# Ledger of designs, part 10: designed miniproteins, single chains, continued (2)

Each design is a single chain, and the fold is of that chain. pLDDT is the mean over its residues in the fold that is shown.

## One batch from the design tools (miniprotein)

Design m4319
Fold by ESMFold2-Fast:
Structure m4319 (fold): chain A 98 residues (1-98)
Amino acid sequence: KAEKIYQTAQKLIETGQKLVDEAEKLVKEGEETGSEDLIKKGIELAQRAISAFQGGIDLAQQLSKYDPEKGQQLLDKAQELLKRAQEVLKRGQELLKK
């Protein structure tokens, strides 16, 4: 059970990381080219990344009851990536208002 929670959390965090990397790239490209469509797509991917990291955090907290060390490592990583995804979301939203 603990190993399955770890693997599922890890996959969610990895998926979220790919989403936030692409979101950051799309928001930056949209800002540089003036493409509102690219900024909007980046915002959508950032929102999906946030959802994935929230799920990863929930699973990492569950894992911490069985494996505190692995649970804490995943929590730290997911929280850091969540902050990054939230910053990308805010940047994209501000660009659409300007």
Scores: mean pLDDT 87

Design m4320
Fold by ESMFold2-Fast:
Structure m4320 (fold): chain A 111 residues (1-111)
Amino acid sequence: MSTFVGFVGETGGAGIEAATERALEWIRRERPTGVLVAGYDAATGTFGAVRVELAGQRPGEPVDPAAPLVSSTHLAGPDTPETRAVAAAVEAALERLTRELREVQAELAAA
C-alpha cells in the first residue's frame, strides 16, 4: 500500500537535500502516489518545497503506471545567497523525485 509522505529539513538547501535522499529511499521501498520535500531556515526566513504526485490518485491507492505526473515548487525568502542555494536544491529535488517516480511507473508497466 502506497501512502503520501512529507519530508522536512530544518536548514535551507542542505535540509532539502537530506529530505530528498530520504524521500528517494522511501519511494523505492513504498511506491507512493506522491511525495513532498520541504526545507526551512529560520535564521534567514528562507523556505523551499517540492511536491510530485500522480494526477487523479489518492494517498494509499496503488500506483497507476499510466497516470500523469504533476509537480509544484514553492520558494520564499529574501534575495540572498541562502535563498539561491534553496532554489538550486528545490530544482535538483524536483528532477530527482520526478525521475524516481517515473522509474517506479515504468517498472510497474513492465510487470
Scores: mean pLDDT 76

Design m4321
Fold by ESMFold2-Fast:
Structure m4321 (fold): chain A 107 residues (1-107)
Amino acid sequence: SESLNKKTMEAIIKSAEEAAKLMKKVADKNPAAKPYYEKVKKLLEETKKKFEESFKEGAKAALELSKATTEAVNEMLKKGYISTKEGIEIGSLAALASMGASSVLTA
């Protein structure tokens, strides 16, 4: 239903926005993390635009955003730019967005 699609889209976007917000806080404390935040922010803006064009295209963009966020978290953990706790929080939000997007693409 249109109502379910809207709620799913809103949940995906909210999870992705919260992940980006946490990455911004990391970048504000450590300028070396800024490129990771800027990349995720750009992909988030592209994902929002894709959801305006098509629910499925938005979901595909959200999967790519979630992959990029997970890769950024792994690299920042490896470089010591974030704590394990911060990595779990950001990674969990990326995983929630990925689950929502995957449910759209497999239905």
Scores: mean pLDDT 87

Design m4322
Fold by ESMFold2-Fast:
Structure m4322 (fold): chain A 59 residues (1-59)
Amino acid sequence: SAVDYLRELLAKRGLSLSDELLREFAEAVGGDKEALETFASLIRSESTLRAIIAYLRTQ
């Protein structure tokens, strides 16, 4: 469900990312919908998505 939500949201921005990366992102956020929407708003590219995952999981 979170992966489907992220895929649709990012597609509207012209971004097509792998479901594997979207799963990693959703898991790193922790499943809170409001947090998911907030962090998803920061995704500009695959690199940005990976940076957010790193920020949430490691320094």
Scores: mean pLDDT 80

Design m4323
Fold by ESMFold2-Fast:
Structure m4323 (fold): chain A 84 residues (1-84)
Amino acid sequence: SKIEELKAEAERALAEARKEAERLAKLKAEGAPATELAAAAIRFIGAAYEVYLLAKKLHELGEEEFAAELLAELRKLGVKVPDL
């Protein structure tokens, strides 16, 4: 179903957001230059935004619990997002 496809897409997007969060954390720990930290932060925000958009779509399709779980995972990564 379209809903199952979107859930799978959201899980992949969340995995990418986690990778970018880990990369940013590593660069911060290593004392990377400000420009490199900024680039990593932009990639992380982009990945997190994709997860947020998929959560909104899933919420609109009635998958409110799954969407709320995605937002909770984004908050664990340090992203401040409103409830849907």
Scores: mean pLDDT 90

Design m4324
Fold by ESMFold2-Fast:
Structure m4324 (fold): chain A 54 residues (1-54)
Amino acid sequence: SNIDRLVEEALASEDPLEVEITIGVLEIYSAVSGNPPEVEEAIEKLREKLETLK
């Protein structure tokens, strides 16, 4: 629970460090949860957001 909120908050963030930390948290969650597609898609969206903050 709370993963959707974590993703939404990171996508609204202007802090690249917050986005990077959220990606790391989601990668750990994905690994222990059997790589669910919904989490992998969230990671991809956050990587796209991180690129816009350069």
Scores: mean pLDDT 81

Design m4325
Fold by ESMFold2-Fast:
Structure m4325 (fold): chain A 84 residues (1-84)
Amino acid sequence: SYPEPDPSKSVEELVKVLEGLVERYIALLEEQGRHDEAALLRNYLKTVKEKVEKLVKEGKVEEAKEYLLNEIAILRARLRELEA
């Protein structure tokens, strides 16, 4: 099953959840020969991490959490579609 977006988790815990979902998605895309899409997902994860780091440095921890929760929900939906 896919981990639920959990607002009680820290930013660091939410990043780890997102990383796990992204790695699972990349593995499935590569298994399907969709290497260009896998590369885009690696770049996406880098961009998300950079945005989160910026928000945290600006003291916007709750905005960083909300952003991560939304990204986790989107990836869970896309991963479920890909595995169906």
Scores: mean pLDDT 85

Design m4326
Fold by ESMFold2-Fast:
Structure m4326 (fold): chain A 100 residues (1-100)
Amino acid sequence: LSPEVEALLAELDTASLEERLALLARYAAQIKERMRTASVEEQERLEREFLFVVTHASRLAQEDLAAGRISEAQYAAFQAALDALAQDVGRYARAVLAEQ
């Protein structure tokens, strides 16, 4: 993983749900910007790293729920937000590939 992604993972580990969503939204915006001029190989790498980060955030939320640190409603809202971000990035990646 890139040093920037490793730093993001470390921030996610100590962040609240609200902070995690803000961090992930910023990261999604950054990779979409990078995808605009990326090669197909670089775009695939960026998409894989994004999915890895989203999966990590989802796991942290599952752990928080299991430990009683968040409610089922908070968990459901967070997972819905993660799914929306993943759908947005995935649609953007497909659109960029279709232009090539």
Scores: mean pLDDT 85

Design m4327
Fold by ESMFold2-Fast:
Structure m4327 (fold): chain A 81 residues (1-81)
Amino acid sequence: MEEKARKIAELGLAGDVEGAQALIDEVKASLSDKEVLLTTGLAQLLALEAAAEAGRISREEAERLKAAVSEQVLRLTGVRL
């Protein structure tokens, strides 16, 4: 899960939209709905962290968006990221 989430985030940040989408489709085909939500949620958290580290968004905005993603994942899956 974490390795695939990290790779999706890395591909998305590199602008490889086709590669990121192919990996998302693989996750959807291979995992349960809950595992898909956990994987994509983790990928969003990793992408937000990387964007803040790169200065593309503010740290405050990244933490706000990360909190929103974590709350949505918790609400839908019962799992804290």
Scores: mean pLDDT 77

Design m4328
Fold by ESMFold2-Fast:
Structure m4328 (fold): chain A 100 residues (1-100)
Amino acid sequence: MVTLSESTPKEKIFEIEKEQLVKFLEKEGAKEGQIEYVKNTKKWEELAKVHSILEAKALKPLFPQNSEAEIFRALFNTLLPEKNLTVEEAKKLIEEFEKI
């Protein structure tokens, strides 16, 4: 019952979030491969993952008793509760992104 425009608001928000993450990574001097990874992503899950990894790294000094993987897991599971990431899965996702 809704006639959507050719570009949905969700698609526009996705492209804005992607552009903002790319600009942030470029400003922070991230690896070229990491920047290209974000530019080439087509899925909200992948953007949420990268956003949560970067936020966990920024928040780590405020939570010295928690690992970066624990902070990332909490952030990512808040955005995508259906994923129910374990700490080990969170650690693997961070390591895979850093390997790029």
Scores: mean pLDDT 78

Design m4329
Fold by ESMFold2-Fast:
Order: structure tokens, then C-alpha cells, then sequence
Structure m4329 (fold): chain A 76 residues (1-76)
């Protein structure tokens, strides 16, 4: 039975990891943030902490600023 439980846990972990990666990519694309930055935020627990709407807005503003800089560099 222990092997059966291990199999179930491994399958669930794989499904969760795949689902989380897809969600992180989708959220990162929506926010205009690099996927790596989103993963770092999750790893450091920042996204787990209750954020105020103002803090979330500031983070989105920073992401937009980075996007604008990247576009300026491409245009230059």
C-alpha cells in the first residue's frame, strides 16, 4: 500500500507542478511581468502574504514601467 500512496502523491505533485507553471506563466503574461520574477515572488512568499490593493497596484505599475523601458530599448 505504501507504494500505491507514493504513486498517488507523485502523480498529484506532477499535476500540481504542471498546473502551477501554466498558471504562473498566464498570470505573468497578464501582469506583464517576466515568469522568473513571478516565480521568485512565490518562492520568497511575497504572493502568499495578504497584499493591500495599493501594493498590488504599485507592483503592476512597476511592471508597466519595465515594459516601457524594454520597448524604448527596442525602438532605439
Amino acid sequence: KEEEEKRKKEELEKEIEEGVEALVEAVAATLGIPVEEMRKGLASGQSELPMTPEEEARRKALAKARRAEAEALIAA
Scores: mean pLDDT 66

Design m4330
Fold by ESMFold2-Fast:
Structure m4330 (fold): chain A 92 residues (1-92)
Amino acid sequence: MEATVQLSSGATATVKAEGDKVTVTVSNLPENASFVGAGAVSEDGTKGTALAPAENPTVTIEGLKPGKVRVGVSVVYDDGSAGTATAEVELK
């Protein structure tokens, strides 16, 4: 399953669910972006978090359980501001 969400900065996060993994890739990052963070929570309470630098803005979270997964994505900027979005994907 794949979901696309827009962050308040105009950046776009693509959330891809495959097997026990969620991969978040952020595109169209502004030049003042410092890093990308993602967190994922399965319906059974299994959770993971990961961070990536803005230069390589792909985050993978592994070990998730089948079912619905809520994914939060954050982009943090050099001025300390942040843009956030949430997506829901399903692992089978």
Scores: mean pLDDT 79

Design m4331
Fold by ESMFold2-Fast:
Structure m4331 (fold): chain A 57 residues (1-57)
Amino acid sequence: TKKEIAELVKEKTGASDEQAEYAADLILNGDYFLGMMALMSLGASFEEAREIIKTYA
C-alpha cells in the first residue's frame, strides 16, 4: 500500500511524510524513473531505490 511504501522510504532516507508519500505515489503510478530519482534525491543509494521499486512495482 502507499502507507507501507512511504514508511519504508522514511526508514531508508529519513524523508518527511510529504516527501515519502510523493515517492510512494510515483512508484504506485508506475513512474519508476521519477520514483528512482526522487528516492536518490532523498538520500537513498541506487541499490536501495532499485530494491524499493522492485518490491512494489
Scores: mean pLDDT 81

Design m4332
Fold by ESMFold2-Fast:
Structure m4332 (fold): chain A 63 residues (1-63)
Amino acid sequence: SLPDWVQKTAAAQGATIDAAAAQTLVELVGGDLRKLANALEALIDLRPGQPITAADVVALVGA
């Protein structure tokens, strides 16, 4: 699934994203892997060394 891909991609970058955050990211961004990867990189930059939450996703991409 796309949320699983998001979690695996975050892990490959040394980051942690919870399942709810991954699902929210897919819901807000859609199925474009480039857009998902770009949004994920921005989230990792926003929360360096900290778990990314659904609230972080909404704050970044929900506008």
Scores: mean pLDDT 80

Design m4333
Fold by ESMFold2-Fast:
Structure m4333 (fold): chain A 65 residues (1-65)
Amino acid sequence: MKFSRQHIQELAELARTREYLSKEELLAQTSLSEEQVDELQKNAGNEQGEINLVQAMSYINEHLE
């Protein structure tokens, strides 16, 4: 999956008040596609399937290519 710097900025704003978001919340509050959110859940998700925003931003930054 390919990500943009816009996605990092959107997650950074959310990370000001939350550490974790569900897939549904990310789809509602960001421009991320369902496929991109699924990728973040696989790589930055906890055992409950909640996505850690700091880990998600790190993952996106490593996968901007």
Scores: mean pLDDT 82

Design m4334
Fold by ESMFold2-Fast:
Structure m4334 (fold): chain A 63 residues (1-63)
Amino acid sequence: MTVLDASPAALEANRLASKYLPHLKTLADQEELAQVAAELYRTGKPEEARARMEEIVARSKAA
């Protein structure tokens, strides 16, 4: 799929996922991060997605 949208949401979602995925310890946390990235692409809310991804990483690291 070629992204011709003016919105950077899809690019930001991929960037954040690549940054945070290596810090996740469980498949469940990885699935939650992927869901947040998909929601960012759909809704275009990068600040909310980043905060949620950081919470997932912090929780995973603490577990």
Scores: mean pLDDT 69

Design m4335
Fold by ESMFold2-Fast:
Structure m4335 (fold): chain A 85 residues (1-85)
Amino acid sequence: MELINQILRALQEGDISRAVKIIEESGLPKIVVKSMLVGYLWVNGVISPEEAFELMSLSSSISLEDFLQAVQDKINQKRLAEVLA
């Protein structure tokens, strides 16, 4: 989905504010976008099923910005493990 790709590009560039703006301008409920992001990362092998459950559990108790930071941290951890920029 184009929306998910735009969010992921912003997160890969470290631009949490842009990711937030994309989500807000989409008009979709935040929980729907969070679920789509977690599902994408799980299906593409970026996170484990246990990490996916953890992120979804956290999503109800933290801000959108903090959630996106947690997602970015998972992406960076995966990139560091692969020694890829």
Scores: mean pLDDT 78

Design m4336
Fold by ESMFold2-Fast:
Structure m4336 (fold): chain A 106 residues (1-106)
Amino acid sequence: MSLVELFEQAVKALMGLNIKGLEKYLTQMLGKPVELPEDASYRELLLKLLDAVEEIALSNLSKAPELSQRLLELVDRGRSALDSSPAVQAEILDEILKVLKEIEES
């Protein structure tokens, strides 16, 4: 599964409050075990997804510095929007997906 496909599945798991699914996809995206609380809220799960995107951005700084910097800016926007409407959160996640596609195509 590509990084883009893994991110799409992670967003789907987040929207469905599928904690075990999100844990699986974040583990595959990062290449290391990710553990999530069994009673995690949507807010906590969204924060964990943003943390994973930040780690991906940092790992790609040498390969794609401008796209990686844009991901970091989107992660900061996402963290600022944790208590915002679902529509605002969805727009930020869609922008993250677009940047991840550009990194994968590089």
Scores: mean pLDDT 87

Design m4337
Fold by ESMFold2-Fast:
Structure m4337 (fold): chain A 92 residues (1-92)
Amino acid sequence: SSARELLESVKKLLERHAKERGTSLTDTIVEALRLNGYDELAKKVEENKDNEEGNISAFTVVSAGLSLEEALEALRNGEERAIELIEKKEKE
């Protein structure tokens, strides 16, 4: 799945950036979201710092050009839901 490959690529990129900067994965996601104008999603990610899978999933969903509502759904339901949302958009 191209959506699954995107998730794995995003995860590896975020992990690399976090390691290089000496920051947490969640802090790296929050900064990237804020720099791209996703302040509401960044706040939700920060509130859910222990939900690494959900946070990566939400970031991947907005990176694929999906809505805030879809990103929040991915945050709540994790990787499998993020894949479904991205694949649905690709088929439209």
Scores: mean pLDDT 86

Design m4338
Fold by ESMFold2-Fast:
Structure m4338 (fold): chain A 62 residues (1-62)
Amino acid sequence: SEELYKKMAELIKKGKFPRVIAEAYKILAEKGLIERSDVEEEYPEATEEEKELAKKLVELVE
């Protein structure tokens, strides 16, 4: 959790945090926890690091 927060802070500084959130919404929609229409904005394909952070965020909510 502490390591995750440190990585999130670094991505915020680089302006990449919105892409991680968008990827997390996609994962939640694929799991049927939200509707696809709830994803208001999409970004170009996320990096492997951004996808991994999004997955960890979803796991913390479940």
Scores: mean pLDDT 67

Design m4339
Fold by ESMFold2-Fast:
Structure m4339 (fold): chain A 60 residues (1-60)
Amino acid sequence: MELVTDPGTGRTMSLEEELEWMRTKPITSPYSGETFASMEEAINDVQREGELRRLAELLA
């Protein structure tokens, strides 16, 4: 599948773009019970902090 047409908007987009859009949709974590405005943003913040901590360990 090279391109897909979004059924809601009728826009044709790549699979990567569609997946990225879906990841920005608000979600509620079943384990923490917290609602986030964007899954992508929450994950990126957590992962970025983790990378910085890992780099600090390598430098120590």
Scores: mean pLDDT 57

Design m4340
Fold by ESMFold2-Fast:
Structure m4340 (fold): chain A 90 residues (1-90)
Amino acid sequence: AMAEARQNLANQVLQQGQQNAEQAGEKVKKAKEGSKKVQLESAKQLRQLAEQNLENAKLMEKAGDEDTAAGARQLAGLLQKWADELEAKA
């Protein structure tokens, strides 16, 4: 059923979001201990994770799951903010 497909997609997006948040945390931790080069590479990787979450948000919005889409957009915004902060410190 379409509803089951939407729920399965939402579960996948939420799992990816959790994995992306965990990866982002590790990248921020490494950047704090690293050189300017490590900070800039970590910022780049955070921006890539943010883009992934924005694509997931678009996918969920098309599926009619605005709550999951909003969550993915919020996470993307946080990842972009962390990337901006790392670039500013580099």
Scores: mean pLDDT 82

Design m4341
Fold by ESMFold2-Fast:
Structure m4341 (fold): chain A 64 residues (1-64)
Amino acid sequence: SEMARKVRELAESYGELSLAILATMIMEEYLRQGKEKLAVDLVIEYAELHGKYDLAEEIRKTFK
C-alpha cells in the first residue's frame, strides 16, 4: 500500500525502525478493511504514546 509505504519511510527517516515495521503491519490490516482514517489515526496515537511527537505531526500533515 502507498499509504503504508509513506508511513514506513517517515518512521525510518526518524530512526524508528520498530515503529516503521509495526506501523506497516497495522496499516495493511486496517487498509484491507477500508478503514484508512482509523489506520492513520492509530499510527499517530502509537507514535505519540511512545514520545515520537515530531513523527506523529509529520504523519498527520502528510495524510490531512
Scores: mean pLDDT 76

Design m4342
Fold by ESMFold2-Fast:
Order: sequence, then C-alpha cells, then structure tokens
Structure m4342 (fold): chain A 71 residues (1-71)
Amino acid sequence: MNKEVEEAAIKLAEKEAGLKDAKVVASTMKDKLPKKMTVVRVEEADGKKTAVVAFEYEDGSVGWAVVEGTP
C-alpha cells in the first residue's frame, strides 16, 4: 500500500474511531491514491480497538484497510 495512504488511514481511524498507537494490520494492495476515505466499522474487545477504513478510487474501484490500536 502507498505510505501516504497508510498514514492517512491511521490518522482517520485515530480521529474518527478514537484509536491510540494505531497501525495498519491488513489492507488491499494498490498503488493508487484514493479520492475518499471513510471509517465504515469500529470494533472494541479486550482493550483492543479496530477500525475498517474504506477507500474509493477515481476509477470507481474500492479498497480497504484494517487499523488496530488501543481505545
């Protein structure tokens, strides 16, 4: 995944889902910059918080990243 996209997904999850010390643990492999990112799912269990960030690209394709951190 593009490093700028990874950093943006982490920052979005931290701001919208309240994650701390967040890291991307799984993602779609694409070299394109998304036109839009949205937090679509947030889960919290056992002191761990996980957010799913959806990516929309200019060509109409979609991607996603799973961001994991603490609440």
Scores: mean pLDDT 78

Design m4343
Fold by ESMFold2-Fast:
Structure m4343 (fold): chain A 89 residues (1-89)
Amino acid sequence: IDPLTQKPLDDTPVSEKLEFLQQSLTEDQRKRLEYLSTQTLPYIASNFSLESLQEIVTLLQAGKEEEAAKLVIDADVRLGVEDIKRAVE
């Protein structure tokens, strides 16, 4: 489940999503996203749908770095909650 859209993750391979991030963002934008979110690009690519990654890219390209990082941080909290629910079900 994509934590931003609450839809199932798309069938897009993690490698393709990572490639999309690397091609769509400058090196500085990628470093800023990793620094502010405290998550790596492979982690972000593996936990978000392509649709959600496009939203994150759009925010970074608009200079809204804090908003993009907040989406990743908030999503990480939701993923933790869902993992606990799966373990007890």
Scores: mean pLDDT 70

Design m4344
Fold by ESMFold2-Fast:
Structure m4344 (fold): chain A 67 residues (1-67)
Amino acid sequence: MTKKQHIQDLRGQINQAILDAKSQDEAIAKIKKLVDKYKPKIGEKTAKKLLKKYTKDAADSFARLAA
């Protein structure tokens, strides 16, 4: 599996985790676990970028529901 395929798989797992999460905190916790699991396969810099992006995406999604 290539780095691009690992990123696609991680993205799918994160999207599912956000959909299944009952709260922003649960979504963020699941995202952190998934990114940490994939870090050796995608590299530290990519993992940090994806963690920041998806943590923000989760926060924005739950903020819209709370508005």
Scores: mean pLDDT 79

Design m4345
Fold by ESMFold2-Fast:
Structure m4345 (fold): chain A 57 residues (1-57)
Amino acid sequence: MSALVNFLMAVYSNTTVIDPVAVKASLRKMTYFSEEEIDAALQEVIQLQPDKFTFAA
């Protein structure tokens, strides 16, 4: 996993519902990564821990 994926998993380990739009906005304020890198990392985290990231379907 990338460093950003590990960071996201560590920060949100206690969270069961994540809004990826809100998370992306927060990451853009405090990271040195591109939007594409942030989006890719969020997608990987969702795949690895779908039970942690629940979205309205």
Scores: mean pLDDT 63

Design m4346
Fold by ESMFold2-Fast:
Structure m4346 (fold): chain A 85 residues (1-85)
Amino acid sequence: SLEEKIKEINKLVEEIKKRAEESGDPTIKNLADNTIAIANYLVQKAKEYAEKGDFEKAESYLDAALEIVQNSLKLIDELEARRKA
């Protein structure tokens, strides 16, 4: 459902915030801030399309938000791994 996708996006956004706070790395903080801003924009667009009855566009925007937050977490993992190596 759209609500379940929004809940998952919000959970991943909170994980990104936590990891940015714990990292202290300006590159990770900038990535987190940009990712959160884009994800919030896409979720807002999804809600607008759902209110208009365009559930296909709403789901497309939520899928884009999920992809962006998932990709950001992978990139944070890579940046943290480089610091430990």
Scores: mean pLDDT 87

Design m4347
Fold by ESMFold2-Fast:
Structure m4347 (fold): chain A 92 residues (1-92)
Amino acid sequence: KEKLKELLRKGAETAEELRKYDRERGGSALGALQIGLKNIDNLEEVLRAARAALGTAQKTIDSDVSPEARELARRLAELSEEAAKEAEKLLE
């Protein structure tokens, strides 16, 4: 679970940075990842949170956003995908 916590924490930090460029999507992803962190012992909820953040990041990449926002969204997508995979592994 320590690796999962670190991925969610880094994802939340990246989402907070994204919020400076895209308040709605950055805020949405941040909220989802914070819920995941608070509910770290509920792996199904963590997985749902990571997938929600990944979806938001992917939508941001495909949107008419600044290059800085798109780069942050790419980083957020990578961290959220890794968190989802780690949660899936722990659910085995």
Scores: mean pLDDT 86

Design m4348
Fold by ESMFold2-Fast:
Structure m4348 (fold): chain A 55 residues (1-55)
Amino acid sequence: MKVLSEEERRESARVAAEQLRRSGMPQEWIDRFGQPDLELDAEQGEELYAAQRAR
């Protein structure tokens, strides 16, 4: 994929937060990844993906 725009990054964060909530992840994780202005670097993206798989 190309570099995501700010809008696309915001939507990806919201989708991730929704999935975390549905997975029963604690509120702290939802708050962290649900923030539209939060800059998710590659490490955080991989961590989120790994956490969802381990869930």
Scores: mean pLDDT 61

Design m4349
Fold by ESMFold2-Fast:
Parts: C-alpha cells; structure tokens; sequence
Structure m4349 (fold): chain A 115 residues (1-115)
C-alpha cells in the first residue's frame, strides 16, 4: 500500500527496484516535501489542496505523494502515512480525492508508461 493504489500492473517506474528503494526512502525522508527544483516537479504540493477537502469530512488523512520527472519519464510514488489507520473507506476516499495528483504515480504508472 504505497504505490499502485488502483492496482496498476506496473509501467515505466524506475527507482523502486531493489536498489531503487534507496531513492524512494531518500525522497520520502524529506517528509513528503521533496522540493525538486533541479530534478523536476513535486506532486506533494498539488496534494495539499485535496487534503483540505478530506479534512472537512471530519477525518484526517495524511497522504504523501512523492514524485519527480526527469528527462522523458514520469516517476511518481504515492505513500499513505500511518495517520490513515482507518477503514478502507478512508483509503478509498483519499485515493479518489487526490486522483488528480497521484494518478501520475502508482495508478497511472500502469497506464501511462512513457518509456
């Protein structure tokens, strides 16, 4: 439950394969605020807006979206922090609400595959 929220078979995600795990851990180690001004764009910023809406429904869902675009590939990773220790209902709502941001991560990884 970190990447591939919608159950994507996997596309062109590089960086989360054995050694790639080090990169993923390094990025999320930033606390979900990986500002990549040199590497690419950060998806975490776009998730912030969705979080406000989710909080309004009387629940706090903490979603960390870590992603970067380098060259001609789209690499995004969505990680749901332990703060969302609720029922599947909360998880589903979070995935849908931030679909616009996390779609490029695990969900779209199986559908985008830019090569």
Amino acid sequence: MGVGVAGAPGGTEGGAEGLGMGAVSAVKASGGTARSSATGEEITDKESGKRAALDSVGGKIEITVTGSISGNKAVGIVEVLPSTSNEGSAFTAAAISVGGAVTDAGIKAGGLAPG
Scores: mean pLDDT 34

Design m4350
Fold by ESMFold2-Fast:
Structure m4350 (fold): chain A 65 residues (1-65)
Amino acid sequence: GKGLAAASGAFAALGKRRLSREEAVRAARELGLPEGAEEVERAFERLGKEELSAKELAEAAEAVG
């Protein structure tokens, strides 16, 4: 969705190798993306992972379309 795509772009810009669920949600909230925070939580839940790279998060956003 739009929120997840926006959050993915922001996380890629941060240059982090891996993001925990908590870090990713906090970053999305700090960027003023409440929808992005919810979509990030759903992505982690759907993938069953506690950590994602910025690239994996971007790939998840692209896969959702």
Scores: mean pLDDT 66

Design m4351
Fold by ESMFold2-Fast:
Structure m4351 (fold): chain A 62 residues (1-62)
Amino acid sequence: MSPVEILRLLQEHGTAALPLLLDLPSGDLREILPYLPSHLRALVETYIPQAPDTRPVVPLPT
């Protein structure tokens, strides 16, 4: 599912779309943050770990 679709659902349904956000990896959540209105952005930020350098999966070398 594309970040744009997730953003649209969150914008349309607000907190009712949170279960869908929880299915996304942290990278995808961070990707949609700048596109969220300020009130939804603050809400979504609470789901992102305080340590921005911490990731659940090991990234591939660039």
Scores: mean pLDDT 65

Design m4352
Fold by ESMFold2-Fast:
Formats: C-alpha cells, sequence, structure tokens
Structure m4352 (fold): chain A 93 residues (1-93)
C-alpha cells in the first residue's frame, strides 16, 4: 500500500539523526502525497501517524539537547511534547 510507504518514510525521516536524510525523505513524502492525490480522510490518517513519530523524535532530541545545555524553555517544550504524544496515544485506544 502506498499509504504504508508514506508512513514508513515519514517515520524514517523523523527518527534519523541525519538532517540531510530527513530533508531528502521529506521531499519524497511530499512527492508521493501529490502523486497519489490522497483524499482528506487519508491525509488525516497519515498526518496522525507522522505527528506521533515526529513527537517521539522531538522528545528524544530535546532530552539529548537538555543534557548538553540545560534550558528552562527547553524543559517546558519537552513537557508539552510529552503531553501531546499522550493525547494522541489515548485517542487510539
Amino acid sequence: EKMEEIIKLAKEAVLTPDPAKTVELGDKIVELIEELKLDEEQLEEIAEEIKEAYLEAMIEKAEKALKENPSEELKEKLEELKKELEKIKKKKE
């Protein structure tokens, strides 16, 4: 399924430690979405899966950055990211 391919690429893009690879994968995802002409419901499903993977990756990056350079603003952002991820997971049962 092409939707599964998009979700897989999106998860790879957000989980990769290589920023250049994230950009390359992101461009490919956009091309696939445009090529497949997905409807609103399909786009919402993909967006929710991507958002979950994105939040997990941002939490990991924020925790690593916080260890190297502690910041009150970064701590607040980390708490917000964790709350957002919990909301998504609760919605899915």
Scores: mean pLDDT 72

Design m4353
Fold by ESMFold2-Fast:
Structure m4353 (fold): chain A 79 residues (1-79)
Amino acid sequence: ALSVEELVARAKEHMDRADEAALAGDEKTALSSLFEVERLVRQVPAEDRAAVVEELRAYAETLKSPAVRALALDLLGRL
């Protein structure tokens, strides 16, 4: 099992991949990477999830693609 710290680190890597893919016009990779962010966050224990979502929302706001930023924030708001 992954630690909360490892889950957060991997989620950020997938957010970066989504951002880079969207800027390159690769919508399939961008969406796939955002689905991996959701899958990783769902593995976070319930007691830690709110704090992880807040950290990842702050990270999403640093992303360069407006579309990926909006989708990531919407996705995290549902978790």
Scores: mean pLDDT 89

